# Ledger of designs, part 19: designed miniproteins, single chains, continued (3)

Each design is a single chain, and the fold is of that chain. pLDDT is the mean over its residues in the fold that is shown.

## One batch from the design tools (miniprotein)

Design m8611
Fold by ESMFold2-Fast:
Structure m8611 (fold): chain A 86 residues (1-86)
Amino acid sequence: DLEELKNQLKALVYLLYKKGYLSKEQLGEFIKKIENAEDTEEALNEIANEIRKAVGEENFDEALAELLNNDIDVKKLAEEAEKLVK
């Protein structure tokens, strides 16, 4: 589900921001990129690679593991990210 993948990317960006790996400006830029992306796996994977490049692979993988392993409400984190960029 591409919508679920978008929500996972938004939640990941929010976690990276909360950890101090992204500025509020970078958070806003990535959320807008995700929202405006074409609904394709290729477009979303490109954004994921841009995020990884911005924070570094180790920080990206750490935040992704936290997101997937801690029963985190992905949709709720995505909504919190969206609220910060309105």
Scores: mean pLDDT 82

Design m8612
Fold by ESMFold2-Fast:
Structure m8612 (fold): chain A 82 residues (1-82)
Amino acid sequence: LGRELHRAARAGDVERVRELLAQGADVNATIGPNHFTPLHLASSYGHVEVVRVLLEAGADPDHKDSLGLTPLDLARLMGFTE
């Protein structure tokens, strides 16, 4: 479930994100060596609607990846927050 939620968040697939959360997917699950949450991936790829759905489901906007970066920090690095 965690890996699929990350894939859906990265792809901007809002309906799949909702489906996986309804199935009990951990909204704050981390994957890979970077410890990305679904919110990190949605934010870094600029998927605003997925970000909203994840935050409503209890995603932690202050969760830090392996480099100490929050989802907002990743969005800023990718140019989505000006």
Scores: mean pLDDT 78

Design m8613
Fold by ESMFold2-Fast:
Structure m8613 (fold): chain A 59 residues (1-59)
Amino acid sequence: MELYRAKKDFYSDHPEFLSFKKGDILEVLKYVNEDLWLVKSLKTGKEGYVGKSLLEKVE
């Protein structure tokens, strides 16, 4: 699985976007385009879209 870490807190009023806290680990499910990825939170199991600029790769 491809794991990324949230670089900062993010909250969205739109249900398609995933809300998360800095340090949360997210699994990439799909690369939608250059800036937008579909991810799953390992903490909550919820799926949603996220801007890739908010994430850093976990080794």
Scores: mean pLDDT 83

Design m8614
Fold by ESMFold2-Fast:
Structure m8614 (fold): chain A 87 residues (1-87)
Amino acid sequence: SEEAERLARALLFAAMLGDVERVRRLLEELKRRFPEEALEMINMPDILGRTALHWAAEVGNEEIVALLLEAGADPNAKDNDGKTWAD
């Protein structure tokens, strides 16, 4: 749904900004409102193929990385350069 995709984009931005509280709330909202889409939305890539997990790792926010992995973020997801969050 368009609303679930908006929450996924908000999750990407929150991860980029290192906003732990916003990431936590967005993950809870996705699971509550869109349980069947939540896993897909958590793993939604941006235009560079980067997921919220990629951005959290780049920021170096270990708490956001842990929250995303617990929520089902794919640690093997590759961006457009073929890199995972750990590369």
Scores: mean pLDDT 88

Design m8615
Fold by ESMFold2-Fast:
Structure m8615 (fold): chain A 58 residues (1-58)
Amino acid sequence: MKLYKALKDQPKVGPWQLELKKGDIVELLKEVNEDWWLAKSLKTGEVGYVSKSNLEEI
């Protein structure tokens, strides 16, 4: 399982986007493109798109 930490808060601005708070841990599900990844929040269990630049590998 590839785990990443959110570097900054990310608001949910659309139904496909994952809401994140700084320090939240996500599991990488799919690298969709260079800017956006599909991930699952370990805190909420929700799945959505996250900006790659907001993630740090653990």
Scores: mean pLDDT 82

Design m8616
Fold by ESMFold2-Fast:
Structure m8616 (fold): chain A 58 residues (1-58)
Amino acid sequence: MLVARALSDYKAVTPDELSFKKGDVLEVLERLPGSRLRVRLDGKEGLVPLSGVEVFEE
């Protein structure tokens, strides 16, 4: 399973983004152009910037 670990807290700035906390593990659903990921966290789906997370296989 492809996952992303949050390196810092992030606050969503648009309605299609998700907020997360440092240390959250996000399920990666899709890799998008423009250094973005579509992820799931606690049953919610949305976009997050790649620069705030570390992506790995688990």
Scores: mean pLDDT 79

Design m8617
Fold by ESMFold2-Fast:
Structure m8617 (fold): chain A 115 residues (1-115)
Amino acid sequence: MSPLHEAARNGDLDRVKQLLSQGADPNAKDSNGRTPLDIAEENGHRDVAKLLRDNGAKQPDSKIDKSTEITPENAMGMSTMLETELGLDASRVNTLASEGPLTVGEILEKMGVKV
């Protein structure tokens, strides 16, 4: 458990601010896979959660895994993320997604990527 996780659990806004100023990673995970932001939100510390988000805490919705669905409506945003994270051709991802909703795993298989 890092000092930042403890400060987030306690709702200690001043301590969180101090630790972030000293270079603490707002995206660090504890032994349970929780970030300081997750802990602050779970404990209702709204001010701490806001401070963490303002200092680069990653939004939960930014995690792409092989079960994430890509639809024609979200394909443009998802294709740029897949290009960045997995080096996939964004144009081809968009073309595959236009054929209907697919998971990231199904797109990887159709593109011949070893997963």
Scores: mean pLDDT 69

Design m8618
Fold by ESMFold2-Fast:
Structure m8618 (fold): chain A 92 residues (1-92)
Amino acid sequence: MSWEEEVEALFRVMDKDGDGKISKEELKEFLESQGLELSDEEVEALVKKYDKDGDGVLDYEEFRAFMEEFVAQANQQQQVERPLEDNVTGVL
């Protein structure tokens, strides 16, 4: 399936009330299912970051924006590949 279809399917599964919105609690459960142990305060900060209308929940467009950045962050888990060169002048 395409990424957009997966996000839409996930949104529908998380939207237990069918109101077209994801609560902070539902987002936290999703993140925990992905192996991310976030505090309630960290999840609230994420919701507030993407919550453009200030209602404390994420609609589909806000949730999609969150997922776009979440996937981008997961793909950006690249360690810096530059070796540190230790100046060890000390062959005995």
Scores: mean pLDDT 68

Design m8619
Fold by ESMFold2-Fast:
Structure m8619 (fold): chain A 70 residues (1-70)
Amino acid sequence: GEEERKELEEKIKEIEKEIEELKKEVERLKKEIEANPNVPLETILRYVGLSLRLIGLEFEKELLKRKLEE
């Protein structure tokens, strides 16, 4: 009941923390790519990979929020 709701809220908070950390890394990489037209391929691949992870976490967060609102 109420305990399960608190567990979902804590899980959402953990995901939000990971999202904030990933947003910082993605923004850093984006700025590096925008500043340098000859950026290494590894930097681009890292940016893409982290951006996909960020999208996945945002989606998971929304699913958990929907469960919390039910």
Scores: mean pLDDT 84

Design m8620
Fold by ESMFold2-Fast:
Structure m8620 (fold): chain A 156 residues (1-156)
Amino acid sequence: NDRLLESQRFVDNGKRAVEAGLASDDVLDAAGQTAVGVGNVMTAVSLANPELKELADQARELARQADEHVAEYARLRDEAEALEAAGGSPAEIERLRAQAREHAARALGYLDQAIQLLQQVYEGLKEQPELAPFAEAVQLAIEAAQTVRDRLAADL
């Protein structure tokens, strides 16, 4: 009972973060909020159901890696756009865009893997009525991660 009570705060924090990610019009903000949300929800799941700890820990790490690559993608994209607006070197602009595409591709790979693990975590929770709030939070985390993934893919 105390273990479930301890995890509830992580569920609440995670749900707020994934809802903020889903509401964001900015892919960098959406990705950051989604990574925070996945991290909190997966920590809650690990505390509430230790049998899912390995899957939850892997999903959290993949979401963190995806967020790092989305941040680098956004930084390099914005740097290339600023350089193009300033009439900078076409070779330098293409170099920055190529690096941005590489980071976006890595972020997509990590997001796809994280989504698969989140779905496995959801399957492990959905038949346990006492863990229904955790299952709902994982479903929101899946929706947020899919939204970031689809938005990032559309930018490529």
Scores: mean pLDDT 90

Design m8621
Fold by ESMFold2-Fast:
Structure m8621 (fold): chain A 115 residues (1-115)
Amino acid sequence: VLGEDGRSGLILYAEAGDLEGVRRELAKPDADVNAQDDDGRTALHLAAEKGHLEIVRLLLEAGADVNAQDDDGRTALHLAAEKRHWEVVELLLEAGADPELRDDDGLSALDLMAA
C-alpha cells in the first residue's frame, strides 16, 4: 500500500530517461524495482524499449527481474530487440535474459532479432 506512488515514479522516470529520478526512487526504503504498471510492465521494460542503456544497467544492478513478462508475455529483451537497441539487447543477454521466451504472439526475442 505505501509503495504505490514510488512505483509510478520509478516507471515514469525509467520511460523518460531520467537517470537521477530512477536513482532517487531506488534509494527509497519502500522501493520495488519489479513494480508493474496496468499492462504488467516494469521500469526495466520501459527503459529497454526506449534504449536507456544506463537506466537498464542501474535497474539490473538493483535486482530487476531480467525475465519479467508483461501482460502480452513480453520481456525487456523482446522490447529492446523489436526497437533494435542492440547495446541494451547485449546487456540484457549478459544479465541472463532468456532469448527463447515467447510472447502471446508466439514470438521469441530471437525471432524479433532475426526480423
Scores: mean pLDDT 83

Design m8622
Fold by ESMFold2-Fast:
Structure m8622 (fold): chain A 89 residues (1-89)
Amino acid sequence: SAEELLEEGRKLLGKKEFDKAIELYQRAISESEGELKLEAMMELARTYVLKEEFDKAIRIAEQAVKEFPDNKQAIALLKSIKTMKKIRS
């Protein structure tokens, strides 16, 4: 299930297996809708931040905000990633 993919992705993230976590989060996004899809999108964006792939992280976070425009966590995540990119550029 998408929930199992999200849980396994988080375990891989804890082990710094970023590319494997990304693959599971992308699958979770494709296999889910609503809150679970949003959670998978936010975890994917955070994983790209850990890889310092800020443009990919921003793209995913912008998609999350577009699909969930009233979600305060998604809006805050996008703003945070844009700030991180600006500071590290």
Scores: mean pLDDT 89

Design m8623
Fold by ESMFold2-Fast:
Structure m8623 (fold): chain A 62 residues (1-62)
Amino acid sequence: STEEMLRAGRLQARVDDLSPDELRALRRELRRRREASTDPELRAFLGAVVDTLDARLRELEA
């Protein structure tokens, strides 16, 4: 849905300000929402956001 995409976009905009634990919690929640969704466009978008969170976690964890 558009609302879910906007919410995920706002969360992504703040990813630089999140701690590693907050990033992991957000990643788990977005994966859960992706698995619950039957909308392929939303699933693809949430997957891209999860990939962004994974990249940020790798940077922080070195």
Scores: mean pLDDT 76

Design m8624
Fold by ESMFold2-Fast:
Structure m8624 (fold): chain A 91 residues (1-91)
Amino acid sequence: PPSPAALELEIGIALLRMQISVTRLAISRSDEPEVLEEAIEELRRVAEEARALAREARERGDEALAREAEEVAREAEELREEAERRLEEAK
């Protein structure tokens, strides 16, 4: 069975994935500059938190969980780049 620490990391990753989904939905429904700017800041935070979880997972020897967290960081960065592009177009 996974350790309590591994479960905490899995929960953290799941919460970040949920945040990405909520942010993706928000920007799919609005091109307002304020919404895009808020999304960019949220996605930057999500990417940083995901990278921190990846480092912690790797320190614990959980390479699979580290890769999963790194994937979440990439998804957040890709969505951030899309939001930044749309914000530039809206200005």
Scores: mean pLDDT 85

Design m8625
Fold by ESMFold2-Fast:
Structure m8625 (fold): chain A 56 residues (1-56)
Amino acid sequence: GLLARIAELIAQGYSQAEIAEKLGISKGTVSRHIKTILKGLGVKSVAEAREALNRR
């Protein structure tokens, strides 16, 4: 699903803007999904999410 693809791109080091461009969606849509991922991982930043995702 879209959340899994966004999580994979975060793990690979892509920014919100780069993820939006690669998936052909708005930055607002990416931001909403990033907030969901951060909440799910219990972290407060994209950098922490990248570390957490690379440990899975």
Scores: mean pLDDT 81

Design m8626
Fold by ESMFold2-Fast:
Structure m8626 (fold): chain A 113 residues (1-113)
Amino acid sequence: PAVSEDLSKKLLEAAREGRHELIPELVLQGADVNAKDENGNTPLHLAAENGHVGSARLLLSFGADVNAKDNNGKTPLDIAKEKGHEELAKILEEYLKNPQLKEEERAKFLASL
């Protein structure tokens, strides 16, 4: 397997577990922020399923596709709503309505480094 495949797998695991501190490092090392697991879940889908607001914000700031669909045609917003993660659902809905927010969040994050 390529090094990028291992990094993307680690990114999917970090998003699932809410290990938001690992997300910037993995993305900067070359992990694909829109990598998909065998069910079509991106890191953003996994953060949404588990209610990890901090992870979701970081993924969005690094260019995660808020409109990505899993193998069942569900977006991260659909999953967050189904799981009852109200705060995260509101954040995803704001990004859908205001795509420029990702650039603002990215700039804030990079300024904090």
Scores: mean pLDDT 80

Design m8627
Fold by ESMFold2-Fast:
Structure m8627 (fold): chain A 155 residues (1-155)
Amino acid sequence: VLTPQQEEQIEKLIQLALALGREDLATELQQARQKAESSELPGLVLLEAFIKFVGAVLDTPLSESAIKATVHNFLLEYPGGLVNFKGFDDILADPDVFKKAFLTALKSELGPEFTPEKEELVSQAIDIILSLLNGDTSVDEAAAKLKSLAEKLSA
């Protein structure tokens, strides 16, 4: 069973996906929620879904290997590793660890095409999504900012 906080956080991501016109992502998040509810490692299921969501929202979908690399890099920096990982609350407790893991995997996948300017835009997008999960921004405001960042990343 997911915690009330995990349920609220996944629901915010579903609402964000719908506000972005991404019904496909909303469906994937709903499936991840159901899988997490029946999983022995719900935090891992939510982490993988979050990584996939961030990449897709930025129109930079990560390969399965890059998603796994992000998980591995994040858990290496996380005290106690997978055993102590609870999901979104652990990402919110140390967002810089998550950003480092995600950006490291993305640099590895995209190589020289991943410029310092693109890295800054991706970092800003992660901050916007985490601000939504923490209750510091609205779904509509987050969606508007993410659309602007995705356009700049495609240029």
Scores: mean pLDDT 78

Design m8628
Fold by ESMFold2-Fast:
Structure m8628 (fold): chain A 90 residues (1-90)
Amino acid sequence: MTAEEYLELGLKLLSESKLEEAIEYFEKAIELDPENAKAWILLGQALFALKKYEEAIEYYEKALEIAKKKKDEGLVGLAEKNIEEAKSKL
């Protein structure tokens, strides 16, 4: 399976609130493509849903670093928004 296929399966599981299973698939996507900022954001979002806000922030910050390096303004904005939202829960 490709990183993209794991990401799609994780997204499906996330939509079904199967958070722990979604995390496993996002982790597999990251193992195959560690520079996929979207995968790091989705992993953070699953952790946020589990109320693991500090861990979610760590992964959003990793996504932000990658998105800035790739000059992906959309993912930069998304990561920054998710960081602010998670910090508001602390």
Scores: mean pLDDT 88

Design m8629
Fold by ESMFold2-Fast:
Structure m8629 (fold): chain A 106 residues (1-106)
Amino acid sequence: MEDLFELAKEKKWNELVRLAQIDDRVSNKLEFVKTMDTSFVDISKVPKENLNLALFAAAYGGDLELVKKLLELGADPKAVIDGKTALDLAREAGHEEVAEILEEAM
């Protein structure tokens, strides 16, 4: 996963967009989201259809400011990935302040 982080950081959001287009049968999508470094997310370049994917990554990573910006741009706080919401991911990672913002957005 570390090598995949480095690749995503260098090639920006383009690799994540490509992975988001893969078959639903591929179970690594949630795992990849959990390992993403949100510091490489350029919010101005995230396609609308990928805002929810960015929200999952930001919630699990505890990036409160990015979570707020993604919600402002129209990310769906009720969206699910492998049966989990961004709120579920924030709670699993122990990011209580992020969890509070996501609850308020619901």
Scores: mean pLDDT 66

Design m8630
Fold by ESMFold2-Fast:
Structure m8630 (fold): chain A 76 residues (1-76)
Amino acid sequence: MLTEEEIKEYKELFEEFDIDGDGKIDGIELERLKVYLKKRGYYADIEKIMKEVDKDGDGTIDFDEFLEMMEKIKKS
C-alpha cells in the first residue's frame, strides 16, 4: 500500500501532468505520462493497467485511479 508521503508525491506528479487543472489526466497528458514512466525504466504494460484503473471508462484518469495505476506499476 502507498504511504501518505508517497500519496503526496504522486499528487504533485499528477498535478504536473494535469495541464488543464480539472483533476483528470486525458489524451495528450496520458501520452506524456507514458513517456515519463518509460524514461524511468517502468516496463509494465502501462496501457493495460490504465484500462483497468479507468473506472469511468471515459478515457480520463482521476487522482484515485492514478494512485491505483502507480501502485500496480511499482508492484514488485
Scores: mean pLDDT 72

Design m8631
Fold by ESMFold2-Fast:
Structure m8631 (fold): chain A 65 residues (1-65)
Amino acid sequence: MIATEDELQELLQKKLSGDLDAETLAKAIKEVLEENNLIPSKKIVEMVKSLNPELGEELAKKYGL
């Protein structure tokens, strides 16, 4: 199932609290997607690329986006 931005935000709030730096947020997004067996939308991948380009590229390749 393709994850929405809202679903991702709710899962991140359960996993993490407080203000996050861009690298930590990008890694947390990857972990949440993997733990919940979710496929990121292109929009989520673009967000991760803006936070951490290298990790965003990995997600794009992994999920064929």
Scores: mean pLDDT 72

Design m8632
Fold by ESMFold2-Fast:
Structure m8632 (fold): chain A 71 residues (1-71)
Amino acid sequence: SSSMTLGSYIRRERLKRGLSQRELAERAGLSVSTISNIENNLITPSDETLRRLAEALGIPYEELKRVLEAE
């Protein structure tokens, strides 16, 4: 059960890959606080940030965008 948010989706995909928030931040060229804020739905990422997350996780940008737009 549960509505899947972009934040929960990113956390799930990060954990599937065995990545810490720090490791995802380093891969995406973002701060750890930015990753934490996105995963907790405290901020909505910009398109540039979303593209960096998609590349870092190896997920199509269009898939992450779809999850965000479905909220």
Scores: mean pLDDT 84

Design m8633
Fold by ESMFold2-Fast:
Structure m8633 (fold): chain A 57 residues (1-57)
Amino acid sequence: MLVKAIKDIPKLLPTMLELKKGDIVEVLKFLGDNWWYVKSLKTGEEGYVPISFLEEI
């Protein structure tokens, strides 16, 4: 599933992925309530992001 960052997402924790508004990511794991594990299509980097800053495309 491809989703888009609706806001800039800073890397606040080592396990998080830094994203800029408009970046497209592939969801690799659905971890439940608030966080998904994703891969950036731009950089190939992986990490956790809050789902509230993502929208399905």
Scores: mean pLDDT 81

Design m8634
Fold by ESMFold2-Fast:
Structure m8634 (fold): chain A 62 residues (1-62)
Amino acid sequence: MVGDVYRALADQPRLGPRFLALKKGELVEILRVENDDFVLARSLKTGETGYVGRSLLEKVAP
């Protein structure tokens, strides 16, 4: 998971200053697994880092 590229399966609004805002289909790199619900990721589109819900992500090359 860490270092892998994942795709957003749905839109995520900016839930707070530590969260990424994502649109469906945007790609992120996983930097750290925080807990069962969230990962710390970097947007490949913007370069911003923040938390993303794990249930919203699909591995690009399974």
Scores: mean pLDDT 79

Design m8635
Fold by ESMFold2-Fast:
Structure m8635 (fold): chain A 117 residues (1-117)
Amino acid sequence: MPLSPLGRELLEAAREGDLERVRELLAQGADVNAADELGITPLHLAAGVGHLEIVELLLKAGADVNAADIYGITPLHLAARAGHREIVELLLKAGADPDAKDTGGATPADLAKAGGF
């Protein structure tokens, strides 16, 4: 199903790190858990890119910390892979499942190891 216009803009703002635009879109009633056709949410994008303040804002707005895309990838998988330690700690404190497995059987810890040399 295609995203609403507000949901699409929220995904773009979260990816780009536009904290003020994320705040405005949420105030306009954008779905904090908007998902594209792959199941990617604003929290996936903010966590994967490393936008800590946007991750905090989305979690406060009721984002599903354990949202999984079609491959079973959660925001914690993306933050761990990218080495965003403060975001990893924030997601775990918010109730992220550290044992969640993607379709390849990888946990967030496995992806952190793959992203580090």
Scores: mean pLDDT 86

Design m8636
Fold by ESMFold2-Fast:
Structure m8636 (fold): chain A 97 residues (1-97)
Amino acid sequence: MSPAHRAALNGEPIPDSWDVNAKDEYGETPLHLAARYRRFSMIEELLAKGADPNAKDKYGLTPEDLLALDERPREEILAFRLANRDRLPFPVDEAEK
């Protein structure tokens, strides 16, 4: 996890010298983390610093896709299952689609 990822999680200011497009172990950028935790002020700061809103994680999800998941009930459970897709038993409940 890069310093920019930690700053995005904690809501700390990100210096311009940091790589705001760095990817973590899941292929997520700081913008993905800000979107997942709905830190709208951090999303705006990251975009202002040149974060790529079309960057895809290991699951092919953009930060906008992660924000869209929050419009659904229990989005945190869905995000957890999506992150652990290869570890989930088959079949998954239809509600997980």
Scores: mean pLDDT 66

Design m8637
Fold by ESMFold2-Fast:
Structure m8637 (fold): chain A 57 residues (1-57)
Amino acid sequence: MDERLLAAARAGHLEEVRRLLKEGANPTAQDADGRTPLEIAEAAGHEEVVRVLREAL
């Protein structure tokens, strides 16, 4: 689940991010480089995804 949240944040898939958070995905999960979904979305410029992830924290 958390790996899917990281992937969705990187791709900017807003609806998938929302669904995964509702299913209990951890918004503080880290990838192999220590990056959270929020950090990945911020680096990629996905503003709506960033907003949703901040609300989940």
Scores: mean pLDDT 82

Design m8638
Fold by ESMFold2-Fast:
Structure m8638 (fold): chain A 59 residues (1-59)
Amino acid sequence: KKLVRALHDHTSSIPLFITFKKGDLLEILKEIDKDWVLAQSLSTGRSGVVDKGSLEEVE
């Protein structure tokens, strides 16, 4: 299970993209390409596409 932390707040009106706040923990469900992942927020349970540059890996 790969956990990541959000580096900043992100809000999107587009359903494909996930909304999160700085410090939120997310689980990476699938790597889409070199820049994008499909992730699920552990705080909200919502899933969506996230830029890898917005995330920090948590050990």
Scores: mean pLDDT 78

Design m8639
Fold by ESMFold2-Fast:
Structure m8639 (fold): chain A 152 residues (1-152)
Amino acid sequence: KIEELKKKAEEYEKKAKQHTAARDALNSAGQHLQRAIEELKEAITKDFQKGAEEAAKHLRQASENLKKAAEIDPNRKDIYEQLAKQSEELAKEVEELAKSPPTDDNLKRAEEILKQAQELLQQVQTLADHEGNAAKSYKEEAERLKKEIEKL
């Protein structure tokens, strides 16, 4: 009976660590998305080519961190892989805009990509919060089981 409680505590500690690692990967993706948003604003207002090139770089880095989160948390793999693909597709669109002149149509497309990047950031932040809450719950359960073992 004590051995079963020890195994459960170890399993919950492992799950807490896994969810923490997934949260950290999502937070890294969120930081890159935020930088991409800032660079897209620069592209629209000041330097279209430079802002677009930097935004594309950060969107690709966000995609890589979302792929990392998908590998860490198999229960949310499909969602994280979908968000990674969305970030990569936005990066490709922004790379094409960087090769183009700042016409009204291209500025409008940059604004549409900016909105999509903002929506993606909100989704990533929500998922990071969910991972953090899961990590906390598993850590608290592991601690409760350890206290029960001490009473036996």
Scores: mean pLDDT 90

Design m8640
Fold by ESMFold2-Fast:
Structure m8640 (fold): chain A 98 residues (1-98)
Amino acid sequence: DPHLEALYDAIAAGDIDAVRAILAKHPELVNAQRPTDKNTPLHLAIGPPYADKDTREKIALVLLEAGADPNIKNREGKTPLDLARENRLDNVVKALEA
C-alpha cells in the first residue's frame, strides 16, 4: 500500500505535519500492520531510534489522537504500550494508562 509506506516514511523522518496530513486523508491506515514485522504506525513511532524522545512522543500522541490501538501485538508479541514502557516514553505511557 503506497499510502501506508508514505505514512511509515513520514514517521521515520519525524515529520509530524506529514503524519497528520496522511491520516486526515487515509484514517484507515492508523492500525495497518506492516507485512514484514506486523508493526503498526504506533509501534514504528515508539520503537526505532529514528528521532529524539520528544519527537517520538509527539508522533505517538498524534497517532493515538487519530485512533491508534495500543494493544495490537507485532511479530515479537509486543504491543505499542510494551514498547513505550521499554523506551521510557513517559507521556505516551501516561496517555495509554488513562
Scores: mean pLDDT 82

Design m8641
Fold by ESMFold2-Fast:
Order: structure tokens, then sequence, then C-alpha cells
Structure m8641 (fold): chain A 77 residues (1-77)
């Protein structure tokens, strides 16, 4: 599955600290599977990490809150 391939590449980019590349891969995955909450959460986590690395802590906090909101939605069973 194409979306899964991009998710795997995005996670590798996160492991390497390449947050820009991770964001790009997660965006590609979301283009294929736009309703996948797990991918949306990873996307916001990657954006938060990039913002923090750039010293944009207010933006980083906003992205973390978005990721937590999505995580809460995923946990609704």
Amino acid sequence: EEAKKYVEEGRKALENGDYEKAIEYFQKALEIDPNNLEIKREYYIAKAKLAAKQGKFDEAESYVLNALKIDEEIKKK
C-alpha cells in the first residue's frame, strides 16, 4: 500500500531528525488516505518537532495540542 510506504519513510525521517522530510512523507500518505487519524497524528507530531527545532515554541505547542486531540479521537472505542 502506497500510504503505508510513505508512513514508513516518514517514521525513518523522524528517527533521523529530518523533520522536514518526515512532514513531506506524512503529507503524501494523507493525500492517499486522508481520513487516517494515525497518519494525521504523526503529521502534527513532525510539525511540532520542526517548530521546536526552529525555536517556534508557540507553534510547536499548537501542533502538539492538535496531535493530542487526534490521539483522543483514536482512543474513542
Scores: mean pLDDT 83

Design m8642
Fold by ESMFold2-Fast:
Structure m8642 (fold): chain A 150 residues (1-150)
Amino acid sequence: MNVEIREATEEDIEKIAELEKERRKRLNSRTEAWSLEELREILADPNTKVWVALADGEIVGYLIARLDREKREVEILDFAVREEYRGKGIGTTMWGHLLWWAREEGATSIVLRVEVSDQAAIRFYEGLGFEKVGVEKGKAEYHVYRLQLR
């Protein structure tokens, strides 16, 4: 299996949206998925970075991150790998791309919000050294996780 990680293009947006919708359905998420217009705006934003993971030419994962230049902090907006492709190092490889970019941009921390129902994501982030720093409640309950870059 040939795995490729690259920056997303306009042509990848529909596949990213489909994969996000599949993930939200599996988690029974009460939050709304991004529209195609919102994903185009994310891709066009110079403070965002979007990667896709391809297995034999098929998109099987994505990672979306935004840099806050004032805070010197990167926020992971979304991160997913299709369930049947988990445990193969794809998520860890995409994380490596994000970590390299965050350091190059001079970020001092990485932050994310994760739904409490997403136990697989929580375990993955805790395995990377992320620490829970808060709880946010709304239509869904989120744990806020942060990693300090040294």
Scores: mean pLDDT 83

